# Designs tried in a protein design run: designed miniproteins, single chains, continued (5). Part 9

Each design is a single chain, and the fold is of that chain. pLDDT is the mean over its residues in the fold that is shown.

## One batch from the design tools (miniprotein)

Design m16280
Fold by ESMFold2-Fast:
Structure m16280 (fold): chain A 84 residues (1-84)
Amino acid sequence: SIKDQADNLIDQTRKDLKAAKSVEEAIEIADKALEQLDQLYNQSTDKEDRTYIALLQAGITTHLIHAYVLKKIGSQEIPSISEP
C-alpha cells in the first residue's frame, strides 16, 4: 500500500540519518526523503493516505529546519526522526 511504502521510506530515512557523519549529510538525506514522500502523495488518490503522507512530510520538514538552525550556530549534532 501507499502507507507501507511511506513507512518503509521513513524507516530507511531514520537509518540513513543515524549513519550520517555531518549536518550537511543529514540535510541531503532529509531533502531526498521529502522528494520521495511528495511522489507518494501525488500517486495517492485517497484522502486518508494523502493526510498520512502530509503529516510525515511535516515531520521531515521540522527536522530540516532544526538541521539548518544547528548548522547556523556551528553545531554538528545530527537531528533524527524518533520512532513513537
Scores: mean pLDDT 78

Design m16281
Fold by ESMFold2-Fast:
Structure m16281 (fold): chain A 71 residues (1-71)
Amino acid sequence: VTYELSPAEREFAERVLEAIRGITDPKEILAALERVAREFERETGIRLSPEEGLNLAGELEARRLLEKAKE
């Protein structure tokens, strides 16, 4: 599967993955997503919803897992 993420979408997805690392509580994940989205908008002026960020992070993680599986 191949997706093309804009540089902004990739950056946001990477920040989301980093922010939720080690968090297992879904409510804490949501809070982290909201914080990352707000911070990203403040720094870049680009608006991405927390839900969109979670979807983008999932896409990025799936791609990375597939590459790792090819080892």
Scores: mean pLDDT 72

Design m16282
Fold by ESMFold2-Fast:
Structure m16282 (fold): chain A 77 residues (1-77)
Amino acid sequence: SLRELALSRLKSEHAKKLFRFLSSFYSLEEIANMSLEELVALVEQVRDTLELPLSDEEIREVAKEIKEAAKEALKEA
């Protein structure tokens, strides 16, 4: 599946957990087309919900990684 393809591109378990949660509420197209600022805000909210020990800098890195993973998965469709 495209979701599994996107998951396979993520490096950390924290990024995978954040992506699994987000992809339950947003499509890959929605994630890929969000501005980076919107995605950072969502990833931050999910970090807090899942109580993940990620800094704001790590959140920005994870948001970029998730956005690129979603965009790349959509190219395979």
Scores: mean pLDDT 83

Design m16283
Fold by ESMFold2-Fast:
Structure m16283 (fold): chain A 68 residues (1-68)
Amino acid sequence: DEEIKRKLKLAEILRRVIDAILDEKLTAEQAVELFKKLLEEEGIKLSPEELEKEEKFIKDTVKSLLPS
């Protein structure tokens, strides 16, 4: 139950980041900074391994949505 709640909050945060990437055309660096800010705001603790995985996902998402 707590793990599901954490996953739902992570999904909500990722949605906000993706929306900002599309609306404001954020760079990968800006998107990762926003993600970290939202994690801190929501009080979500990620392991270093989880954080690295999510950062890679965000960077790949920026590249996929806003290709150079």
Scores: mean pLDDT 80

Design m16284
Fold by ESMFold2-Fast:
Structure m16284 (fold): chain A 77 residues (1-77)
Amino acid sequence: MDRELFRQALATALAGMLAGEPLDAIDARVRPLIESVSPEVLRETTEELEKRLASLLKGPSRENIVAAVQALLEELR
């Protein structure tokens, strides 16, 4: 269920960003989910998602990050 935990972490981060929550509050909510993922799966999934995120992210703006994360969530099964 490690991929599902990572997907939940991304969904939680996205929900917080859309709600305008401060980054510290989002981090506090997301961190325990990420820490529950095995280091190996986290590393492999992060590498895959970084590659996909780089192709989706048009710039470091909040709007572009939200759009990229939404697209990634749709791809994760």
Scores: mean pLDDT 67

Design m16285
Fold by ESMFold2-Fast:
Structure m16285 (fold): chain A 90 residues (1-90)
Amino acid sequence: SIYDEFDELFDKSSPQEQGLLSRSLSMVREMSTLDPERAEEILRKVLELARKGDYQGALDVAEDGLVETLREHGFTDDQINARLRLIRLS
């Protein structure tokens, strides 16, 4: 599965890269509770960028995907910002 590919990349990554990947995965997991198909699509994009060494770009794609998913499901900007803060602090 795409999640198995994520685990394989994570295990080969540095501690700093693992931190960025963990935050990206947390955002993808949050998306998967509302839109599992979009979550898998975003996770593929995250892995593509991370494999190129763009771990920050991967996190940005995951965050944008979560924001879009939450907004489509009726969350306000204040609610979205609160959820992003919880993920960033975890």
Scores: mean pLDDT 87

Design m16286
Fold by ESMFold2-Fast:
Parts: structure tokens; C-alpha cells; sequence
Structure m16286 (fold): chain A 68 residues (1-68)
């Protein structure tokens, strides 16, 4: 699924940048992203594409904030 692949790519990049910027918070970053992945998988499994698309948009905004 293009949505699943996009979300995974966004989460991987967020993890990389967030951990690079705040290595002391690595465990907290991992825990937050794990919750996002679980929520995404739940929405995708339910066929809730509105929530899936909203989560991708939110991940894109987080990535933009980290790149600023």
C-alpha cells in the first residue's frame, strides 16, 4: 500500500532526525513513534482511510518541524 510505505518512510526519517537532535530522549522518541505506528496499523486494518491520511499529514508536519 502506498499509504503504508509513505507512513513508514516518514516515521523512519522522524526517528533518525529526532534521535540525532535529542539522543538523551531516544527511549521517549521510540515509545511515541511506536504508539503512532500502532494507531496507524489499527486505522489501516479498520479501513479508516480518513484517519490514515490524517496521520500521514501529521507525520509530514512533524518532519517539517524537525527540519526547520
Amino acid sequence: SPRVERFKALVDEIKRLARQRHPEHADEIDAQLDRWVAEFERAADAGDWESVDGMIERAELVLEQLRA
Scores: mean pLDDT 85

Design m16287
Fold by ESMFold2-Fast:
Structure m16287 (fold): chain A 101 residues (1-101)
Amino acid sequence: MDEKIEYIEEKSGIEIPEEMRPILQRALEGWSDEQIDNLVEFIKKALKEIPESKRLNIFTFMLVLEKNNWDVEKALELFKKEFKENPVELQLEALDKYLGL
């Protein structure tokens, strides 16, 4: 699991805080290597097209990708729309889903 987190950080350029790592490990338990690769690709494209999104936690990207059945292009279109319309609500929805808060 630690290897998956390091892979995501290395390939996507996103920084994952230490306090998020145990929660992320649990959230990624059901993810295949292909789904992890799609997450990396989605994050890379999102950061390129919407540089401000680098401030979002990884769970926000995971939520949007899962909602689109791990389809990177569909996830990116939904992300661009929801980030512009409801960026705070998008972040809170992701935290609720993965943290149970």
Scores: mean pLDDT 80

Design m16288
Fold by ESMFold2-Fast:
Structure m16288 (fold): chain A 67 residues (1-67)
Amino acid sequence: SAAERKAAGIGGKKKAEELGKQALELRPDETVTTGIGQLSETKYAITATAGDVVLTEEVTLEELAKK
């Protein structure tokens, strides 16, 4: 539904922000970039990069839409 897509978007941004903070903690002098890619209708890949550090987490739509 539209509500599920909106919740997943919010959850995805929150997860990307969290991974970005983790990457920045490992490389505080680097520029952090984050990305969200849809792998399927129910799966997403969230990535945060800081210099030579790349953090990636695969999450489900259900996980992103949770409280």
Scores: mean pLDDT 76

Design m16289
Fold by ESMFold2-Fast:
Structure m16289 (fold): chain A 84 residues (1-84)
Amino acid sequence: PLAQLSPEEQKEFLELIERNDKLAQEVADLGAEDEALQPLVEEVLRLVQELRELIEKGASFEELKEVLLRIEETLKEALEVAKK
């Protein structure tokens, strides 16, 4: 489904996925059961679903990157909450 992306865009996409995966693991390790994280976890799951739908539609890299950056931002907020 990423065949529409250039080789450079595919590489950047994988780097964004890897960065988000690392952040998600850190959030899970620190506070998966924290009630304060629930709305942020729900937002991440919503954004992941949106990303999947965009990939299935063959969306532009610009659209995929926007959602990936939103996931990263939400995970960073969740990580700050989990550290408290």
Scores: mean pLDDT 79

Design m16290
Fold by ESMFold2-Fast:
Structure m16290 (fold): chain A 81 residues (1-81)
Amino acid sequence: SVQQLQQMLQDLQQEGDAAVQALRDAGLPDEAAAIQSQLDSHLQAAQDAISRGDLDSALRHLSDAASVVFRGRALATQARR
């Protein structure tokens, strides 16, 4: 539903912000900026798709955003080793 996709967007924004902060804390400001830019792009595309009622496109963009969050977390974890 539209409401579920809006909740997923909000959750991914929060998780993404946490991943970006983890990268900054790990001393990776350039990687943090790149992840933030990619995340913002996918979340904006998802919001636009939700606004058009294009739920399939919204889900694809949210999936892409989730992949970006996962990569950000993985990079931050690797940097701490």
Scores: mean pLDDT 89

Design m16291
Fold by ESMFold2-Fast:
Structure m16291 (fold): chain A 91 residues (1-91)
Amino acid sequence: MISLLVEKFLSGQSLTEEELLLLAKEANIPEQVFLEDFAISRKLTEIYLLSRLFNDVESFVAAFQLLENKNSSAEQIDELEAKLKDHLLSI
């Protein structure tokens, strides 16, 4: 299941809310925290969950900070997504 979600992300496809909730449960993130993060930014939540599950500490910290501050530019999100994709392809 999770490997298929990684392949979907790497192919540039958006994960569904249900798929992201599955990742949140696997990462031991409370549902309420997930819902709050998802409401701020779906893409940052996707990056945050995948980087946490696959030990991309730098992307995880960056995505978490952007979610906490409720502040992000499209450029910052795109850079984090590219970095996470490189990390996922290296493992």
Scores: mean pLDDT 80

Design m16292
Fold by ESMFold2-Fast:
Structure m16292 (fold): chain A 77 residues (1-77)
Amino acid sequence: SLADAYLAAREAFLEALQKSKNPEIKKAFGEYLSVDPSDEAKRDELRQKLIELAKDNPELVEAIQAFDAADRAYRAA
């Protein structure tokens, strides 16, 4: 289900985030989670910030992209 895919992607992202040890990524993720879901422009800005901060960690970049895709699919349903 979309809910199961969302939960799996979220857990994979959180695991990769914990392994990164980068405090700036944790801060940016907190900002991403706190933004109003209807503010797509700010959400996109914070998502791009997360990807940029994680650019030297391909596993984390993939996890961020997978989570964003799963989140968008879940909300569109």
Scores: mean pLDDT 76

Design m16293
Fold by ESMFold2-Fast:
Structure m16293 (fold): chain A 76 residues (1-76)
Amino acid sequence: REEEIERLYKEMEAASREVKANPEEFERELAAETNPSRREQIERVKEIAEMSEEELREEAERMVKEYERKREEAEK
């Protein structure tokens, strides 16, 4: 679990750097996107870019817990 959290943290840190390098590109993608789920995805990636290291780690842990919850729901 800890390895999974650290992996997600590093991935989100890399995504955050990408957004900070190309903020206009993400704004254009959001403006052009008509699918609500994809819009939420882009908005979420932008939100991640605003997070501190501590917030990114907390988010990684939350995502792992959410993934585990959804996996349990899929068993139904």
Scores: mean pLDDT 73

Design m16294
Fold by ESMFold2-Fast:
Structure m16294 (fold): chain A 69 residues (1-69)
Amino acid sequence: SMEEENLAMGAAYVAGNLAGGKMQEQGGDSRTAEKTLVGEPGRGTGRVVGEGGEGEATVTVEEALKIGS
């Protein structure tokens, strides 16, 4: 459905914003976060890494959808 397609795109956007925003708040680079965040169509899993050895975070489409809801 087109509605579900919009939701999936929204989830990807939310995941990207979360990774970028978290990196910025922690003094990271959102550009790097976007590079490491890989969304799979339909499932959309991602990983964000902080420059400076802060750590790594994983984001799934299910979690992104919950945040968007």
Scores: mean pLDDT 46

Design m16295
Fold by ESMFold2-Fast:
Structure m16295 (fold): chain A 95 residues (1-95)
Amino acid sequence: SESFIKVLEKIEKKLEELKKKASGEVKEHIEKAIEHIRLAKEALQRGDLQSAIEHLDLAIEHLDKAESLASGELKLEIGIVRGLLGIVRGILKLI
């Protein structure tokens, strides 16, 4: 759980960087993804694995929307972060 929280913190920091490069609806979806990652971290801290997975699913939905609206390097970077978040979500479902 502690190691997953640290991975989510790194993902959150990367999304804060991408948010600075984004505007409009792309930025709004990144902001919502960050909010859900924070809620997932809080759920993991209290041992609520199911709530953590639900918040990660919502964060992934927002990153999928951001990626669909973005272009160029930003689109690629959002896609990479979305992929990493999907891996974290998948591992959490196995424990």
Scores: mean pLDDT 90

Design m16296
Fold by ESMFold2-Fast:
Structure m16296 (fold): chain A 91 residues (1-91)
Amino acid sequence: SLREKFDELLKEIKELIKKLKEMLKNKAPASEILKVAEEIEKKIQEMNDLYQKAVEQGDTETVEYMKKEMTELTKELQEVGKEMAEYLKKQ
């Protein structure tokens, strides 16, 4: 289902955010940090595509669920994005 695929992507993105935070803490090379950031961006695009499919199908319950989860994920991405930008600026 769209929800099952969305939940799998959400789990993968959260694991990548955790990895990115650990890489920043451990002062990983900028090239490696950027590769993880690019993988996150790709998965976010796939997640947005699933959201559009749910909207097109008129699955209101799934749309509202995805919107809530994506809103929370956006907050986490903004936080780690600021940390990453500050780290890369000082390197």
Scores: mean pLDDT 88

Design m16297
Fold by ESMFold2-Fast:
Structure m16297 (fold): chain A 91 residues (1-91)
Amino acid sequence: SILEKTIEEVLRLIGEASARIAAAIAAKDYATAIATLRELKERVTEVLEKGIKEAEKAGDEESAKKLRELKEQLTAELDQAIAELEAQAAA
């Protein structure tokens, strides 16, 4: 389904970025960790927006709604993670 394919791609992107972010934090390379989170936010937003449009075009209102809710939740969580790393970098 459009929903399943979109979520699978989002989870793949998060998994790949999480490994890079963890390595950067362990090295105290907060600039790289923050840059990686910002790139992840952009890519995840693009994937979710595409999935939402495809679901809307297919008349799948339930999947479109779930993807919009996921987009709001993930962007908020990523913004929080960026803010926390920026605070740690400044300390």
Scores: mean pLDDT 89

Design m16298
Fold by ESMFold2-Fast:
Structure m16298 (fold): chain A 113 residues (1-113)
Amino acid sequence: SIEVFNETLKELKKIAEKSKDPLVKPKLLEAEISLGVFLIWLGVNKKKISYETLAKLLKAFFGLAVSAENVEEARKKLREFLKEVIDNDYSDEELEEKSEKIIEESKETLEKL
């Protein structure tokens, strides 16, 4: 449901607003841009991914971005992961599993924001 996606975005925006690190907001923007590029690719290729998986993908993009030392490194890491997702043409299930793994790997960084 789109509500799951909207609640996830709201949660990430609250994390960025409360963070003392001034790079968290621009890193969230890079994560949102990466998701936007992916959504355009889905539309062009007439591929369907659930809102639940898209919510997890947004969290994964944010986790990758905030785990980078700066915005430039975040952008590079996001481009590398987006390229992997597109090149491998992941199913909804595969993309959910990959996203959950990245979220788990980013957990300590996210808890410290």
Scores: mean pLDDT 88

Design m16299
Fold by ESMFold2-Fast:
Structure m16299 (fold): chain A 104 residues (1-104)
Amino acid sequence: SHMERRKKLEEELRELKEEFKRKLEEAKSREEAIAIVDETKERFLELLDSAETLEEVRLILRVFNEMYLYALGLFKDDPETALYIRDVRDEMLRYISEKEEELS
């Protein structure tokens, strides 16, 4: 059902956000932080590809934005990592926009 799909997606996004925040706070190097960002991006792409409704896409967008704003704040004093995070966000926003158009 639509409600079961949404609840499952909300739970997966919550777990992904909590793990992302924990992993980034524990990251010991810029290389490790970038790897975490890339792994999380791949997971968002999988979730986006599986999205069947605009409501699911908008939920993915909301949680993605929350996580990447958090990451930008965490790396405020590391301009190279912050720039990489911004580039990943710009790329992801393009994929989200394309998926929104597909489902419209």
Scores: mean pLDDT 87

Design m16300
Fold by ESMFold2-Fast:
Structure m16300 (fold): chain A 82 residues (1-82)
Amino acid sequence: SEEEQALQYFRLVERQVRGWLETLRRFAKVNPELKEEIEKLIDEVEKHLQAARDDPSRALEHAQRALELVKEGIKLLKEKAK
């Protein structure tokens, strides 16, 4: 069904986001000056993933927003970490 396909696609996006969150956690360990900003980004991304679980009808939208946030956040953090 379309719902089953949407859920499967959501799981693929969530897996990708989770991979980036692990990258952010490692980045915080080697860039302690950015730790607070990184933790705030992780919290925002986790809230979107939780919203996807709480509202399955909008799961893909929430997961895509989480992916966009983590990608943009990583790009900005890399520019700050000289």
Scores: mean pLDDT 81

Design m16301
Fold by ESMFold2-Fast:
Parts: C-alpha cells; structure tokens; sequence
Structure m16301 (fold): chain A 63 residues (1-63)
C-alpha cells in the first residue's frame, strides 16, 4: 500500500502542475483517503486510486 500511496501522491502533484485548482486537489485527496480507509486489501486500494486519478485527469483534459 505504501508504494501505491506514493505513486498517487506523485500523480496528484502532476495534476497540480497541469493546472488543477486547490479545490480539485482537495477533492481528489479526500477520495484517496476514503479509498485507503475503506479498501480491504492493496488490490482494491490500487483499483480505487486508479479510478479516482483517471477521472481527475479526464476532467482536466475536458477543460
């Protein structure tokens, strides 16, 4: 789980660099924290992280 969390943090920084607002970053961080707390195992957490980050990246591209 630590490696998945580190990758998620790195991708979150990339979103910020690409012009995501602080509110958008906070929303993504909150979803990532919720995924960490509710995931039963690393595989579930990894899938949740990927879905959350892909959605955030898609929203930035559609801007």
Amino acid sequence: MKEVAEEARRRLEELRAQGASEEEIEAVQNKLVQAYLTSKNEEEFRKAVEEILEEAERRLRER
Scores: mean pLDDT 79

Design m16302
Fold by ESMFold2-Fast:
Structure m16302 (fold): chain A 77 residues (1-77)
Amino acid sequence: DEEIVKAAVDAVISWLENTTWEAKLYEVTPELQAELDAIRNAKDYEEAQRAAVRLLNLAFHLGVDGAVVIEALKKLK
């Protein structure tokens, strides 16, 4: 459902625009891609939201650049 994915994506992008961390990686890792795939394949809003939270925590802990994450999220449309 495009609307469910959009709602979860928009929430994460909004948070990323107001939060910064030290970037160490400038590409999507396999672990980050798995969470992006989980958002895209989510059956309902709660599943998409849980995947989005895991994506955000993973990006922060791995130091993936926020702009790279935002661009990957926008491609899920």
Scores: mean pLDDT 77

Design m16303
Fold by ESMFold2-Fast:
Structure m16303 (fold): chain A 82 residues (1-82)
Amino acid sequence: SAVEEAEKLYEELKKLSEELVEAARAGDIDRANELGRRMREILKKLEELAKKSGEERVKKILEEAKQIADETERRAVRAITE
């Protein structure tokens, strides 16, 4: 179902988020940028699922995913600057 697909994408996004923060902490900016591109691809897939399915739960997962992406950016910036 669209909900199950969205939940799988959300779990993948959370994994990529942690890998991105670790790459940033290690000073691997090229890897952090690549992981950021992969996270944006997942967000696009979630947006497509929300539009196609019209499912409220998919839309809620998309909003949670956007929050994870925003938090990831803040954590990565701190890891680079500190």
Scores: mean pLDDT 87

Design m16304
Fold by ESMFold2-Fast:
Structure m16304 (fold): chain A 64 residues (1-64)
Amino acid sequence: AKAEVKKIGDRYVITATVGDKTVVGEGKTLAEAGRDLGEKLKALSEEDRQAALAAATAAVSKFV
């Protein structure tokens, strides 16, 4: 899995890619973008969700 954190204008975007699936979380803060990503990841399998969350957490830690 891969994840990237970007600041686009006044919002934060977290993009997580697991296999052929891409999930994007957005918010005015990193915490809001993380919550949005988490909600969208609930549609994935448990394995894909855990891989995406681990990658997103690492990307957020590196960004801040």
Scores: mean pLDDT 80

Design m16305
Fold by ESMFold2-Fast:
Structure m16305 (fold): chain A 85 residues (1-85)
Amino acid sequence: EREKELEEQMAKVREYLAANTDEETRALIEEAVAKLVEALKKFADAPAGDAAVAEEQRALAAELAPLFAAANAAWEATEARRAAA
């Protein structure tokens, strides 16, 4: 099942983040992933090729883009600081 596979992957990602990231960076990444999972569940039963569904998906992606950008920037900054140390 897609949902169970995603939850298993999420558990592994959370374990990695707990070992390798700052609490603040982890919170941003977890928020971004939680929003992604919520979006995937919302559209799980949506018919493929529906124009209205495609528009909702694009609107949600645009709404979430700043959060994903912030999470990615925080992760890259954390990695850069670690590499520079």
Scores: mean pLDDT 70

Design m16306
Fold by ESMFold2-Fast:
Structure m16306 (fold): chain A 79 residues (1-79)
Amino acid sequence: DEAKLEEEIRKLLEEGRREEALVLATRRAFELGTIRISPEELEALEKRIREEGAKLGKPEAEKEKLLQLEVLRELYEER
């Protein structure tokens, strides 16, 4: 039930559990096929995000993007 998932994500965000909310949303989007990216593209994107974060001197600004990529990598490894 998409409505129940959205409610759970909203509750996590209200509790300040933003990281867990992003993990849950990313996993569900991947399960539904809404997010599709090849392993090679995933590696290239991760490298780019890390390099951009380092150049900006704010690696924390890219933390959420890196977290989503880590979830996607885990899902590919499980398959």
Scores: mean pLDDT 66

Design m16307
Fold by ESMFold2-Fast:
Formats: sequence, structure tokens, C-alpha cells
Structure m16307 (fold): chain A 90 residues (1-90)
Amino acid sequence: MSGEEHVETMVGLVERHVERRTKEIIDFIKSKSAEEGLKQADEYIKQFEQAKKDLVKSVEETLGQEYAEYLEERMDEILKKMRDEVKAAV
């Protein structure tokens, strides 16, 4: 597998997980509590940022800085989309 294919596989798995979690948080905001749902979003974002840092470091060590920067950019795009969708649900 090429380095690009490896990164895109990782991004696809991350995106699928984030999309599922985003939907759960939005459903919670709409049906239960916006305050508690936003707390869940903040905690998940904090966990995501830590996971991103760890994955970017791993990719830099195995594939090099170019692929690490590409992964970080792609993960930042996923996180921005999640933040925008959660904000729109409030």
C-alpha cells in the first residue's frame, strides 16, 4: 500500500467514526440537553485532538513529514465539519 493510500484509509476510518459520533451528539442536543450535548462535543473534540497529535507523530516517524502534514490537514477538516454541524444544531 502506498503512503497516500495508508493515510486515506486512516482518514476514512476517522471520518466514519466522527460522523457517527457527531450524529449522536446532535440527536442528544435536540432531544435531551443542549448544555450536556455541548459538553459531550467538547470532550470528544479534546480526545480527537489528542488522537490527531499521536497519529500525526506516528505517520511522521513511519512515512515522513509530508504525509504527517497531509493527515493533520485532513483531520482538521473533519474536526471543523463536526464543530460546524454541532454549532448549527444549537
Scores: mean pLDDT 84

Design m16308
Fold by ESMFold2-Fast:
Structure m16308 (fold): chain A 65 residues (1-65)
Amino acid sequence: LLLEAREAMLAGRYEEALALFREVAATGSPAEQAEALSAMGEIYRLMGDEEAAARYDAQAAALAA
């Protein structure tokens, strides 16, 4: 799932990537969850949703600490 999510993100398939990262955030280890949340923040920023991006970035930082 995490690898597939990253591949979708790199391909610009943001909606697919977000769906896959949400699955990782629900089922992965804390490290995988932090990575998924960080990637979701980046995707939302690329889509122009800065508020959502900041929210996910903060959650990722808390888990990565």
Scores: mean pLDDT 81

Design m16309
Fold by ESMFold2-Fast:
Structure m16309 (fold): chain A 80 residues (1-80)
Amino acid sequence: LTPGQHALLAGLSRVALDLLDEGYTPEEAAEHVIRLGKRLADAGVPGAEEQAQYVADLVRKGDTEALRRLAEEHFAAART
């Protein structure tokens, strides 16, 4: 992944985790992430919809460990 793709994936994963922590259901959080990805794609961010769909799928599966790893590992890579 490019540094920009790492940053986007980490950001979307963090948004999903924050929504779940605020009491949103996995489906609500997934729908929010998908809508955010579409808005980012419309603003010209390449691959935003694909990365949002990937994060949304993890949310729907309840794989919060994978979401935390993406937010932590890819965020560190993006800041380099």
Scores: mean pLDDT 77

Design m16310
Fold by ESMFold2-Fast:
Structure m16310 (fold): chain A 70 residues (1-70)
Amino acid sequence: AAERALEALVEYGLLLASLIPDPARRAEAEAQIEAERPAVAAYLASLSEEEQREVLRLAEARLAEARAKL
């Protein structure tokens, strides 16, 4: 659950970064998302399995909403 939640959160972040008009700022945002990946992974791994599943559910819901607005 933790790794799937991480992937959904990263996908959401990258989707938001794709909306940045400046290519240099977009690349910077994408690099920042990847740089923070280990810290977010460690945080998710510290959660209970129930909490990890809830984060996954919320991340997937936000991804779906963001995609629908694009």
Scores: mean pLDDT 80

Design m16311
Fold by ESMFold2-Fast:
Structure m16311 (fold): chain A 64 residues (1-64)
Amino acid sequence: TGLAVARQLVERELEDARDEPAEVQRERIENLLKWLVESGVITEEQARELLEEAERRLEERERA
């Protein structure tokens, strides 16, 4: 449940920042995940998984 909410928030953050550079999008995701961990919505392990997922996606889009 927390992980599903976090995933939706990450997707929305990427969509809101779609016109910004990938570097800015990455920073926004990192800040979001940090806040979600501090708020107890997700674990540090789940945040790491979501960050790796988002970073891979951003790098693929950047290289495409």
Scores: mean pLDDT 79

Design m16312
Fold by ESMFold2-Fast:
Structure m16312 (fold): chain A 68 residues (1-68)
Amino acid sequence: MSPAEQVAQIGAEGLEALRKAGASDELLAEFERRVEEIVAAVEAGELTPAEGVQLLADLVQEALRRIR
């Protein structure tokens, strides 16, 4: 699996976790858009895979904070 595919998989898992936590459709759409931006940046070499994973982790934490 490519590093970008791994980051995309982590993003998909984050999206599912937010959906189970009761995130709104608007929050889920915003999260998905940001995941796509991070994956594209990793594919372009603008972010390392490790930086992409860290940004996704931060994004999930921020989204969970907005649900609560």
Scores: mean pLDDT 82

Design m16313
Fold by ESMFold2-Fast:
Structure m16313 (fold): chain A 90 residues (1-90)
Amino acid sequence: SDIELAIKLIQALIEGDFETAEEYLNKLESRKDTLSEGAWENLVQAALFLDLSDVPKSIVERLYNLLNSRPVKSPLEEMALGSLQGYLKR
């Protein structure tokens, strides 16, 4: 499921396995127009609550672009985008 893909991405980011993180990002990006609310919620929570300081800028940028691709954003989603922008300015 796409929820499982989002959880696997989060796990890879926590573990510092950036090659695996890029694989799950590729899968999530390819299905961004059909992602469930549960998948979006997991990605938003990752952006808000994970320490992404050691994550490569390229991965953070892709996560930002994925979340920013959603046509209508909640206030929580806008906060998540703001958090990711902070990491991109380092």
Scores: mean pLDDT 84

Design m16314
Fold by ESMFold2-Fast:
Structure m16314 (fold): chain A 96 residues (1-96)
Amino acid sequence: MEALEEARRIREKHEKPLTEEDKKERKKILERIREILREARELAEELKDEELIKEVEELEEEVKEAEENGALPGELTALALRAIGLLLDAELLKKK
């Protein structure tokens, strides 16, 4: 608990306030993440892979929380990479 608050304070101390450019970039990244997650969700449902469906749903919730909390473009990029990973996992399972 103490360590999490201290980590947040350290981040806030070194974070720049969101610029208009950051807000535009954030919106673009969010739209890309949602598109990738939609494709991953459709493939997971086609494959009937309950574990992969749950992983997509968990990441969709994390993306929603990130949007609500005003996450920086860098944090959203990390979520985008995770979304791409799930899509690749689904595509790999489909090829099997």
Scores: mean pLDDT 75

